# Designed miniproteins, single chains, part 12

Each design is a single chain, and the fold is of that chain. pLDDT is the mean over its residues in the fold that is shown.

## One batch from the design tools (miniprotein)

Design m388
Fold by ESMFold2-Fast:
Order: structure tokens, then C-alpha cells, then sequence
Structure m388 (fold): chain A 70 residues (1-70)
């Protein structure tokens, strides 16, 4: 469950980096953070799903804003 949640979040974030190449470094940083979070005792699969979804939404919003500003 926890490993599956992490893998799913990483896959979605990598897809986001493919869609918005200018966000790749931010995606890599977030994936690193999710892996660190997943290594902590007591972190649930639901918590990883929630953090991953929020980070994905934040990156997409920022990437779209930067694209519009360019």
C-alpha cells in the first residue's frame, strides 16, 4: 500500500515533468521529498497520496503560470 502509493505519485510527477519540461528540477525535488517521507515510521499510504496530490497540483499550477508569463 505505502510503496504502491509512492510509486503512483512518482509516476504522475514524472508524467508532469514530461508535459512541463521546465518543471523537471522541481519534480525531482518533490520526488526526493516523498521518498524521504515514505522512509519515516508511521507515515500512512493515505498521507503519501495526499501529499503527492497536493504537490502535483502545486507544480502544475506553477508550471502553467510560468508558461503564460513567457
Amino acid sequence: AREAALAAAEARLRALAAEYPHARDQVDTVIGGLRALAALPGVSAAALEQVGAREEADIRRDAEARLRAA
Scores: mean pLDDT 81

Design m389
Fold by ESMFold2-Fast:
Structure m389 (fold): chain A 64 residues (1-64)
Amino acid sequence: GMSEEEVRELLRQLVDDLLRRYGTSPEGIEQIREIMEKVARQIARVQGLDLQKILQMVEEILKE
């Protein structure tokens, strides 16, 4: 399984890729959140990790 550090790095890479595709407008950020919620649910299911914790990691990355 993935460590929390590996999950955080994966999420950061995905968010960076999505920011390049959708931009930093409010509409772009909302689209990224929708995609990342689906990604977070899959990671939580596959890795047996807390969904809320993964979603918090995504929001922290988006604030960087």
Scores: mean pLDDT 84

Design m390
Fold by ESMFold2-Fast:
Structure m390 (fold): chain A 71 residues (1-71)
Amino acid sequence: SEELIREEHSKLKPETVEVTTLIGRALRRIGDAIEEVLKAREKPEEEREKALEKLEKVGEEVVKELKEFEK
């Protein structure tokens, strides 16, 4: 429930909530990309390479987002 999530967030400093949300989203995106790589293990080589390329792109985007947050 959004209400329960908001109740937990109200106990944290605003900056901690923002950082935690950013990291949580980043971890989910990386996890999803890793899952696609694992699913592609039984696929043709071209599909496996595409899954790895997608993981690399997600990693690059996450690093970029974290750097922008520091500004």
Scores: mean pLDDT 70

Design m391
Fold by ESMFold2-Fast:
Structure m391 (fold): chain A 94 residues (1-94)
Amino acid sequence: DEARARLRAVVREVARLRLATMKEKIAREGSAISVEELEARTAAEVAAFEAALDSGELDPAAILEQIRAQLPELRAGGPSQRALAAAVEAGLAA
C-alpha cells in the first residue's frame, strides 16, 4: 500500500533526524541517557509505530494529509523546523 510505505519512509527519516540531533546534543552538552540507550529507544519507537500501521490501527492516508498540511509552517520556521520539513520531504519522495 503506497500510503503505508510513504508514512514508513517519513517516520524513518524523522527518526533519523531526531537521533542525529540528540547524538549531537549529547556530544556537546552531556546527557543522563547513553547513545546506545537512545538508539535502542528510537528503534523500538519506530518498530512500535510500524507494527501499529501493519495492524490497521492507524489511517496512513489521514496521517500523511496532516503531515503535508504542516509542511508550509515547518518550512517558514526556524532551523529545527526546516530540518524537520526536509526529513519529511525526503520520506515523502521515497
Scores: mean pLDDT 83

Design m392
Fold by ESMFold2-Fast:
Structure m392 (fold): chain A 76 residues (1-76)
Amino acid sequence: IKELLEKLRKIIEENGLEEFYSLVDELEEILPTDESLKKLLEEKLKKIEEGADVKKQLLELDIEVGILKLKEAVLK
């Protein structure tokens, strides 16, 4: 996961999308406990490498993190 997060940080820096640094911090906290989110991050990074819209992929990832947090809060 550390390699995936480092790759994500580089993409954010290279594209000037500094607003997504908070997403990286959230993922660093959640990823050790969620295998499906790890796979989603890997898929989003692959799409970016294939020329997909970086901002769109990051926004979709941020939404999925938000949904997971909401689900955990409801399932207490």
Scores: mean pLDDT 76

Design m393
Fold by ESMFold2-Fast:
Structure m393 (fold): chain A 60 residues (1-60)
Amino acid sequence: SAELARLREELEAEMARNGLTSLRERALLAVHRFGLSYRRAGEVLGVSPATVRRIVAGLR
């Protein structure tokens, strides 16, 4: 969708602006900075929602 494409572009721009490269950093940014659900973050990152949750669940 156009919204998904835009979110992906915004996330990649933010990653580049901050010198971030890892999947972990991308997932944390998508969920905590962009406020995306695990499902939506998974769509943007090209991974399962379970993978996003597993990565983010490392935060306490």
Scores: mean pLDDT 79

Design m394
Fold by ESMFold2-Fast:
Structure m394 (fold): chain A 71 residues (1-71)
Amino acid sequence: RRRYGLVLELAPGKAEEGLALLRASPVRVLSAEVRGDVLTAVVEATPDELAAMLRALAEAGVLREAEVREL
């Protein structure tokens, strides 16, 4: 598993749904914070777990943009 820094721009009003989906995903959430429509998180995941999480957010219609940085 690797550590990733995430900056996720969420659809308006979807911040809590996005956070819930992140927490329900196979990634290990080390930190997560919502400011407005932006979810900033540090997660521990395999590349496949990270891809599955981002896909779940996109399929739910809550994700607009994703910035992913390996730490």
Scores: mean pLDDT 84

Design m395
Fold by ESMFold2-Fast:
Structure m395 (fold): chain A 55 residues (1-55)
Amino acid sequence: SMAEIQELAALVRRATELDDASAVELLQSHGAKAEVISPTERRVEYKGNVGFVYR
């Protein structure tokens, strides 16, 4: 849904501004799954929606 996409966007924004450990904790605390794709890219799944965090 649009609300879930907006929630994911907010989580990705916050995660991008945190260190790796804090970002992982934030995402996991909200039920999001994070997967490392490359040293500078992580894939985030949240309620069936997909986003990416770049570092």
Scores: mean pLDDT 79

Design m396
Fold by ESMFold2-Fast:
Structure m396 (fold): chain A 58 residues (1-58)
Amino acid sequence: GAAMEAAIARTIAGARRVLEEHADDRTVLLVAIHELRRTDPDNPELRALIAEAERLLE
């Protein structure tokens, strides 16, 4: 529904900002991964953002 779509859009925007501005902050990246996994674990765009954040942690 519209509420879930809005929540996903906000989560994606927030995660993209974290990856762009805080790529060197391990704690912020871990929090972003947690929020992405909690929002919609089956969403392919969220899964792609999780993979990118996890690559920055390695």
Scores: mean pLDDT 80

Design m397
Fold by ESMFold2-Fast:
Structure m397 (fold): chain A 83 residues (1-83)
Amino acid sequence: MELEILIGMVRIVFGVTITILEKEGKYELAEKLRELGDKIVEALEAKDFEKALELLDEAKKEVPEAASLLELVKKEVKELEKK
C-alpha cells in the first residue's frame, strides 16, 4: 500500500511538472522528464530505492524549478527505504 501511494505521488508530481514544461514550450525537457519518471516508477516497483533516489536527483538537475516538489518525493522514498 505505501509503495503504491508513493508511485501515485511520483506520477502526479511528474505529470504536473511535465504539463507546466509543455505549457512553457519546453517539449524536449518534458520528454526527458517523462522518461525519468517512467524509470523512477520502474525502480520503485523493483524496490530499488537507491536507483529511484539517483533518478530523482537527475530530475532535480534537469528541472531546478521543480526541485522542491521532487525533494518531497525523494523524502518519501527515503522514508520507505528505512523500513
Scores: mean pLDDT 81

Design m398
Fold by ESMFold2-Fast:
Structure m398 (fold): chain A 68 residues (1-68)
Amino acid sequence: MESEIYTGFAQSYFKQGNYQQSKNMAQKSLSIDPNNWRSYMVLSDVYDSQGDYDRSQQLRQKAAELKK
């Protein structure tokens, strides 16, 4: 539940272009629930926006596996 709140904050920061805070919130979410696939998706979007396509793809695959 708290993990989902941090996922929401990460998505909000991402939409604002604040990628550093988006990463921080997504990482906090994952420290609470490492199976929160939404937070992996947000991290994937951040890395994609920063040009780290390999990391983005890896995180997207992790999210897909956890989403089931």
Scores: mean pLDDT 84

Design m399
Fold by ESMFold2-Fast:
Structure m399 (fold): chain A 85 residues (1-85)
Amino acid sequence: MKVSDEELDAAVYEIQAAVWDVVARRYEKQGNLEEAIEAYRQAAESYRKALDLYKKAGASPQVIKTIEDARREAEEKARELEKKL
């Protein structure tokens, strides 16, 4: 089975998003809220790019929902932290 270029690119953006989410959680624990907000926004943007590519690759509805949920969670975290500034 040959994986499509779009699916591989989507996986790279998903990994980038996961790294940004880890970075954001670390900043949040340290009380660096402005840096945490930016990192959560970067995670959401990377999940959005992964989502667009997974849709183009014809990924399953389950995969699409998982990435959409992750993007929304990152966006919501950024919004919650902004209210604390």
Scores: mean pLDDT 86

Design m400
Fold by ESMFold2-Fast:
Structure m400 (fold): chain A 80 residues (1-80)
Amino acid sequence: SEEEKLKLELEIYSRLLSLAAEEKKKAKSEEEQQAILEKVDAMLATLGSFSLEQLREVLERLKSAKSLEEAVAIIEEIAA
């Protein structure tokens, strides 16, 4: 199950990076770009505490997420 957990975490991380890349294209300052990277790092830390069931739910819901903000909201909802 550690291998399955790692695979799910990597898939979620890949999706978060894709959404972050889109947000970075719209960022007008280096400070905004840094804030985007810090959000991704914080989400990674949160995902590390998740169960397999929580990780599967995150990955499924992230398929419909259109922005980094939506992805963060999904992760925070599942963490609650």
Scores: mean pLDDT 82

Design m401
Fold by ESMFold2-Fast:
Structure m401 (fold): chain A 70 residues (1-70)
Amino acid sequence: SSIAQQIAQLRARRDRLRQEIAQLTAEIERLRDRTDREGILRLIAAKLRKIGSEFEVELLERRIRALESS
């Protein structure tokens, strides 16, 4: 694939992850006052997923920047 195609694919993946992060942020806010076991476990799972997705976005942004600077 051309560099332009690679950048486009990485940007599409980044944008999908940013949308997922926004959805997870909303879910975390909905669950913040839950004190039951199920609610607490769902909150922890959502927070862990958000951290993972944010890390993946940072890796994608670094890769995009490297390709654009080449």
Scores: mean pLDDT 89

Design m402
Fold by ESMFold2-Fast:
Structure m402 (fold): chain A 81 residues (1-81)
Amino acid sequence: NPEELKRIEELRQKNLELTQPALERDIASIDEEQIRAFIELLRKQGRFEEAEELEEALKQGIRLAAEKRFEIVLEIVKENS
């Protein structure tokens, strides 16, 4: 089914957009602006639960938010494998 294959490909592209910047910066120090940008990207891609979890982590501290961002990226990478 061509429509079904197109939807799968679109989902793969969206997941790649979420994971690629995070993988490039896994060794770099992450600031609040980068975390807020990732929250907005998650919301645009329909990942509202992960966006909410990351926003709650950010309220607790930047370090916790950075760790939570990495966990979300790792889960998305596993979904694409």
Scores: mean pLDDT 71

Design m403
Fold by ESMFold2-Fast:
Parts: sequence; structure tokens; C-alpha cells
Structure m403 (fold): chain A 94 residues (1-94)
Amino acid sequence: MLEAEARRAMVLMKTAIAKLLAKRGKEEEAAEELEEALRMAREMAERGDPLAAETAEAVARAAEEVAKEAKDEEVKKRLEEIAREARRLAEEAA
């Protein structure tokens, strides 16, 4: 549990950084942070981590929020794809 909680905390930190970057107009960097967050959540799910579903859901919500604020259409599509993959991962890991 402690290892799972630590990894979840790191993923949540990346989602917080992504939201801050988006608010500062750095939407490409925000997308990169969310792609890393999704990768970490996917690794948690692959390991059977009991917090994987909750973590993936948090990534999905963050990607959805950042996508709504994105001004670049390609970055917005990238964020929407991250959100879809994170939602799917949350459902599969539940």
C-alpha cells in the first residue's frame, strides 16, 4: 500500500503541474506531463496496483480540464486522446 500511495502521489503531482502549465499558456508542456502521468498510471495497472483505477481517473479529469483550455487544436486533440485512454484504463483497472 505505501508504494502504491507514493506512486499515486507522484502521478497526482504531475496532473497538478500540468494544470499550472496550462494556466500559464504552456499547453504543450502540460500535455507532456499528462502523457507521463498516463504512462505511470498504466504501469500501476499492469502491476495490479489497487490504486491504479483511481489514479487513471484523476489523469482523465486533469486531461479533460486542460483540453477545455487548450488554444492549439493539435494539443487539444492530444489532450482529448490522453483523457480517453485514461478513462479506458480506469474502467479496465476497476
Scores: mean pLDDT 86

Design m404
Fold by ESMFold2-Fast:
Structure m404 (fold): chain A 88 residues (1-88)
Amino acid sequence: SVMDQTISQIGIIYSAYTIAQQDPSTPQSVQDLIQQGMAIATQFTSMMVNNPTPDPDQVAAMNQQMQAIIGQLEQQDPQMVQQAIARY
């Protein structure tokens, strides 16, 4: 489901954030993408807590934004994404 996919993407972003925190050599562009993903994850979590039946169009839009961020992260640092998925 779109929900399960979005939750998995959030997990990958949290794992990427943890990896970046442990590696001071992480490029700023990668850190910026992770921060964008973290912001969307926070918005998604708040939306789900406050509304158990959120607008499916809003959920789909957040899912697409998260997919785009992870895709950009994978393009810039494929090893980071592979490690984040393995750690998740």
Scores: mean pLDDT 84

Design m405
Fold by ESMFold2-Fast:
Structure m405 (fold): chain A 55 residues (1-55)
Amino acid sequence: GPSDLPEELQPAVDAKEREVLTALINADPEAWRTDPQAVFDRARAEVAAFGASLL
């Protein structure tokens, strides 16, 4: 779904994205070294899905 979140939720979404990304890197550092873009994309997709679930 679309990621049309209120502006006041943006800082929380950004902080969540960073936290998810850090957790993914710590869990699978090999994936980060092999394809960091895929890890980034996954973190963003998870946060976007979470945001969409709030709408």
Scores: mean pLDDT 73

Design m406
Fold by ESMFold2-Fast:
Structure m406 (fold): chain A 57 residues (1-57)
Amino acid sequence: SKLSEEELERLREGIATLLASGLSPEVAKGIAVAEMVAAGNSREEAEAVAQELLDSL
């Protein structure tokens, strides 16, 4: 499923907050993937998007 620009921005901020809280990048990515899958995105798409957002931070 295609995420909106607003949804991507919120996910990016969420990942940044998790990292600032002392969570590892792997754990932060896992949380973002779980959230996207719960919202109806495929796991493969969610993993790719979460990695892209993490790499952009």
Scores: mean pLDDT 81

Design m407
Fold by ESMFold2-Fast:
Structure m407 (fold): chain A 97 residues (1-97)
Amino acid sequence: PRYTIKVRVRGLSAAAARELAEEIEKFAKKEAEKLGLKNVEIEVKIGYDSAELEITFEGSEEAAKELAKKIEKFAREKAAELGKEEGQEPEVEVELE
């Protein structure tokens, strides 16, 4: 089956949002490879104070849920770290379809 993980981050500067998106993309590719996921495609959109990623792949439901959980944890931790540097509290949303 085909799955999509959508990650949305708000409340960071454009520079921090870009850095976060690059880190999430690297992390997602690495973790997807470890989980044996196939046809991994990542689309990134950077806004003024936001980043959106759509991570599409093929695999099992179990592997998809595991990847989504790992991405959510990583994104929240990294966003909080970058937010501290800017004096902001970013919001992170992760959805699995």
Scores: mean pLDDT 86

Design m408
Fold by ESMFold2-Fast:
Structure m408 (fold): chain A 74 residues (1-74)
Amino acid sequence: MTPEERLRKLYDEAVKLFKEILKNHPEYKKEALALHQRFHDLLWEADRHPENLDKYVEEMEKIVEELKKLYEKA
């Protein structure tokens, strides 16, 4: 899988988790919004510095894992 394909999958997963948290766990809305904002900041950095894409994808994977933990914390 290319780094671009990994980024696309991570984006789709992050958006899905974010929507589920907002729907089912509104008590975690503030934390979920902060993680969502950080993910978008990394997307912006990846666009500006494509040479570092692998590093940004690794950080995005960590954010997705944090979103999963929030979703499971119910």
Scores: mean pLDDT 81

Design m409
Fold by ESMFold2-Fast:
Structure m409 (fold): chain A 62 residues (1-62)
Amino acid sequence: GVAEAERRGQAALERLAELGEELAKLPEEEQIKRLMETWHLDEEDARAVRDGLLSLARKRKE
């Protein structure tokens, strides 16, 4: 049902926030490099993903 899909989506967002918290422990250069290597992104896409992950991590702490 819809509720199960929403629950799975929420769990995925929580895992992305955890990833953002781990990413925040690294210097900016290593953050970008890790995203480029792990998700096969170019630098621009890696920067956009980094911003999103750090935003999710920040919301989780508040």
Scores: mean pLDDT 77

Design m410
Fold by ESMFold2-Fast:
Structure m410 (fold): chain A 92 residues (1-92)
Amino acid sequence: SLEEVRKKLREFAYETKDMSPEERIEKFKELVKEIIEKYPDLDPQDLANAAFQVLLWLKFEGYISDAEFQRISEVVDEYVKELEKKRKEKAA
């Protein structure tokens, strides 16, 4: 469910807040792939919105820089687009 996705994203944020930007991005890529596999019916926009809410919280609390926020946001956008493409291919 979207609630469980939000929970996983918050847990990720807490676990990785003290990691290097490179390690955090790699862990985030792994988490997004896991979420897509476990919740194949999840709306890509709901995933994007949940991820951005967590990223905004991290930025607001000072745990990530504007540059890191931008890099992770680009990773989210890439995976959301990939998920949308896969869903269109299955629906055709």
Scores: mean pLDDT 72

Design m411
Fold by ESMFold2-Fast:
Order: structure tokens, then C-alpha cells, then sequence
Structure m411 (fold): chain A 103 residues (1-103)
């Protein structure tokens, strides 16, 4: 019970940090890509807490290096690990591992 409360507090702190990263973005296209990444990663975290799974991998596509950087910053703020960033046909593919929050 106390462990779940500590996990919630840590998640809230990380969600706030990710929101601050997004709020500082001035380009609407970069902000939209960062907001999409935020939503998908937050949903992945909720599913991990509900299912008790150890981790999930999520992939993102970015049209520019700046969008890829913003997606990576949001992922890192949420505690995800960047597994791979590769450039394919002028686009960036970012693969991240989202671990279940530890107590």
C-alpha cells in the first residue's frame, strides 16, 4: 500500500517534468510530436501498473532531428530507456523501453 503511493508520487513528478519539456517547445509540429509521445508513454505506464508486466517497448517516428530530440527528451523525463535511434529514408525511428516503476 505505501509502495503504491510512492510509485504514484514518482509517476506524478515524472509526468510534470515531461509536461514542462513540452511547454517549452515553441514549434507546433515539434510540440505535437512530443505530446503524442507523452500520451503513448503515459498510457504504457498505466498498463504496466495494471498488468504487473516488467516492461513494454514503444516505437516512435519523427520527421526531423529536432522532433526526434523532443520525443527522446519526453521519454527520458518519463523514465524510459532509449534503445535505438535510427535514420530511415529521411525520417527518424526511436525505440524506447518503458520499465515498470519500482517501489
Amino acid sequence: MEELERIRERLAERLNRASEVIAKLTDPDIQAAAQDAFGRLAEAWLRLLETGEDYVEVSFTADSEEQAKAVRQVAEALGAEIIETKKVDGKYEIRVRVPRPEP
Scores: mean pLDDT 78

Design m412
Fold by ESMFold2-Fast:
Structure m412 (fold): chain A 70 residues (1-70)
Amino acid sequence: DAAARAVELARAAFEAGFSYATVVAVLLVASEVLGAEEYLEAARKAMERLGATEEDLERARAFVRETLGL
């Protein structure tokens, strides 16, 4: 399941020691890449609440692409 896999990537990022802002950015990026719509709005709202930056998104994109072999 694409949604479950997106959550798994976010959990992996958290366990790797990334900040909460980067972790929710990973959830957003993974959801977009995998075509999982379930968590897109929740991830966007969490990013706004945590003050996620463009640097958090860059780290998230790198992590997702590296982990998925893209």
Scores: mean pLDDT 85

Design m413
Fold by ESMFold2-Fast:
Structure m413 (fold): chain A 59 residues (1-59)
Amino acid sequence: AVELSPEEQARIAEMRARMAALMPYQDEPAAREELLRIVREYAELMERVAGLDVSEGLR
């Protein structure tokens, strides 16, 4: 099992909270762009931790 560092766990929690806060406003272009940015960062972090290549479709 891959262990997340405390910093990585905190970052994941922050990204998830931010995505949840922006989800109701995804119809707004600015909120949608911010959501996409966070999703991209989340995918990159998870790809790095899990060793899975999931970044290609989001970069």
Scores: mean pLDDT 71

Design m414
Fold by ESMFold2-Fast:
Structure m414 (fold): chain A 76 residues (1-76)
Amino acid sequence: MEEKLRELVLKIVEGDLSVEPELFELIVEKAREEFDLPEEEIEEGARKAVEAVRELRRKLEEGDPEAQRAYEELKA
């Protein structure tokens, strides 16, 4: 499960934006199974997570060293 999340995040960061809906669905599904949270909170968390991945990709394109470090952590 975590490996699949990492794979989808890496694909988005590397330019495959077509998997964004799959990442959103996977986060929502995992959160529903692991947490007793209202659906609104689960969806909001998933939206923020996908947006953070998009922001990481943008910062990597801009050459941000902090984003580069986060990317290396995702690959490890």
Scores: mean pLDDT 78

Design m415
Fold by ESMFold2-Fast:
Structure m415 (fold): chain A 77 residues (1-77)
Amino acid sequence: KQDEMVRIDSAIRAASLFLPEDPEIDELLEKAVEKLRQGDTKAGASYLRELAELLESQGHTDIAERFRKAAEKLESM
């Protein structure tokens, strides 16, 4: 469980290096990370899904898929 969270956090951090500069993207990522720190995996996953949808709409399909996968893992925990 803890190992899974560390893996998800690392994946989110790695994907964030390739994020475009966008205040809405920054806000969604910040909210997701904050909820995950609080142990609210459902809210964290929800914000990651919104982030993935925004990235998909901007053509960043590969990065969007990374965040979507992270959200799916959080929802299954």
Scores: mean pLDDT 80

Design m416
Fold by ESMFold2-Fast:
Structure m416 (fold): chain A 92 residues (1-92)
Amino acid sequence: SAEAEKLRKEAEELEEKMLKEAAERIVEKFREGKTSMSEEEMLESGRMYVEDWRGINLGGYEPRTEEEKELVEEIKKKEEEIEKLRKKAEEL
């Protein structure tokens, strides 16, 4: 179904946007702090934090600040939205 394909594409686009925005927020935090990391290393670390907080990686990057905890809740909310779109696509 074209409608099901559209919903799957919307879910994929939301997931990619969520990951990019979350990683960028973590990178911004690294830039505000004193860090010896390169831009590329900060982006990689940001991605690893997001993966750990999503339960994909057991890297031990536990959220420590209120900003990090807020980001984790935002990620969870976006994951629920993505899952609803995927489920709706499967029903079509």
Scores: mean pLDDT 73

Design m417
Fold by ESMFold2-Fast:
Structure m417 (fold): chain A 69 residues (1-69)
Amino acid sequence: PVDALAEFLLSHLPLTPEGARQVAELLVREHKEDPERARGILRTILVGHGVPEEEIDALVDEAMAILDA
């Protein structure tokens, strides 16, 4: 899950490879404790990086599918 999520984040956000891995590790950890909290954190990151509102829900759902795999 970490590697797939880090690749996803790098494809959609202007992160460094190290930054994407750190974010992926955080999201994998949060998802194990509370999937809805992980969803909220991911949405906040996408909004903070200026991802258009119309793309947010689709990207969140795609990332959550990676976390659920």
Scores: mean pLDDT 83

Design m418
Fold by ESMFold2-Fast:
Structure m418 (fold): chain A 88 residues (1-88)
Amino acid sequence: AELEKLKQTAPEAYAEYQSAIAQANGYLQQANQSSDVDKKVSNYFLAADAYEKAAEIARNNGAKSLALDADIKAGVAALKGAVEKVTA
């Protein structure tokens, strides 16, 4: 519901949100596929940053549930990056 409303009321913000989510998902995929600890760590933190950007866009446009979902995903990505870093 919020995603469709964002698309209708703020199409530029919707495009930026979708781009940030796509970038974050791409970084997560790169992290999950890498056997190199440094690449895993950097890609998890890049994913976290991209999800945080998506959360900010959603929040600034009143899409509070989309913002919360993106914040949770950012936290999970950052935690995965931190775990990889301290076990290296």
Scores: mean pLDDT 88

Design m419
Fold by ESMFold2-Fast:
Structure m419 (fold): chain A 85 residues (1-85)
Amino acid sequence: SSLQELAARIARSYALTRFRQAGFDRVTLRIEFLPSGAVVVTAEGERDGKVRHLTVEGRVENGVVHLTIRDEEGPTEHREFALST
């Protein structure tokens, strides 16, 4: 699905930007496409011998991309991105 692919691109971009803003030099990503139309991006960042994990679940609902972000540090976060007509 083109919407699922868009959700994957947004989730991946979010994960990469978050790690780059946090100063991580190396980021490894895994993307899983679910039959439900959701996507799961699992990301691993490395900096100064430290490894940090991030999971971003993306779903399109009513023309909005919903991201559920689970960082091993801190609470679950939610982000929304409206799709242009």
Scores: mean pLDDT 82

Design m420
Fold by ESMFold2-Fast:
Structure m420 (fold): chain A 61 residues (1-61)
Amino acid sequence: MKEKLEKVKKSAEETIKNLERLREQFAAQSPEAGANADRALEITRKEAEKKIQELEKKYKS
């Protein structure tokens, strides 16, 4: 795959891992904070997947 696509994937994975760590910390503080962090994480995952799919489609086309 193209180098730019690999960099985007790695960047997204690192961001998601950092958010997962923060989510665990927030969940330890309160269930409400954990739920809010889960929502943010889910949105970030979907945005990253969409961006990666667009790049993959561009390279296939």
Scores: mean pLDDT 75

Design m421
Fold by ESMFold2-Fast:
Structure m421 (fold): chain A 82 residues (1-82)
Amino acid sequence: DREARLERLRREHPDPREVELELEILEGLKRMAIAVAVLAAPKQSRDDLVAQLRRIARLLGLSDAEIAALVAELEARLAALE
């Protein structure tokens, strides 16, 4: 649950606004990646979708740790569709 995560992080972090914005961006990117992957899955390989996600995330300035977590989420979702 996105809102529950945001509220918990806001309580624990010194700058809740920054954490909230960052997590919201990540959540939006994850949802977008999953939607694109579902639409493209019949025509594009899982590896290609993961590679494109990594590239876009790097261009958006996400850290290596954030990119790894996002890729893991996408791979888990794509595996569930198989």
Scores: mean pLDDT 67

Design m422
Fold by ESMFold2-Fast:
Structure m422 (fold): chain A 85 residues (1-85)
Amino acid sequence: LVATVEQALRATEIALDYIKTLKNFEKAKRVAMDLLTSLSTIPELRELAEWAREQLEKAKTKEEVIDVVEELAARIRAKAAELRA
């Protein structure tokens, strides 16, 4: 469980770095949405993925997509720390 959430955090960080290199907003949003689809398969992260999806649907710029994924990474990091009992 902890290892799965830690792997999800790493995947989120990698996706964030990739999104930062993209010039196209639509591609950045698609990459972020694909990440959320993967994260939603993890029960402990389902609520966070749903929250992030709602924020991404409202995003109009690449910077807003980056902000959502950064906040998602921070929240996953907090969840991993919580589970590290």
Scores: mean pLDDT 84

Design m423
Fold by ESMFold2-Fast:
Structure m423 (fold): chain A 80 residues (1-80)
Amino acid sequence: SLKVKVTVIIKDENGNILQKTEPVIVPRDLLLATLEDLEKLGVPFKVTVAGKTYDSVEALKKVELQDDDEITVEITVKPD
């Protein structure tokens, strides 16, 4: 199946980096499913692919991710 390289950055609401992963290889469909779960939970995120940033799963699905695409996912943790 199609796989992508994902770096995850977790930030607080002030932009402080709480955690940054090394790049991990994941199936594209698993990445999309995980982002859909975050969207349903109301967790803010940004996804950067080839220098372009997307803030919704619907927008990202239209990009047609390819094998070995390098992706950065930024997640904002907000205690509301």
Scores: mean pLDDT 82

Design m424
Fold by ESMFold2-Fast:
Structure m424 (fold): chain A 88 residues (1-88)
Amino acid sequence: ETVTRRFTLELDGVPESLAEAAKEALQRAADRVAKETPGILEMRVTRAEVRGDRLIAEVEITYKSDADVGAAVRRLFEEVRRELERLR
């Protein structure tokens, strides 16, 4: 059986000048984590915006009910941080 949940992600230190690059980094990270995490079927970025120096994003994750969605969300944060560091 599959479950779909929406998660909100907030990252400080993202200026508006990097907003587009940050959105692209988030989508790349989501696609990679979904592909590499067992039981995760899809990660879809449904909203991403920069307000002040903060990235606020909503990610919809579809996963098998026995999947470790918490581990997938943690990996998503790690991958996004790594992608953003590459832009500096």
Scores: mean pLDDT 80

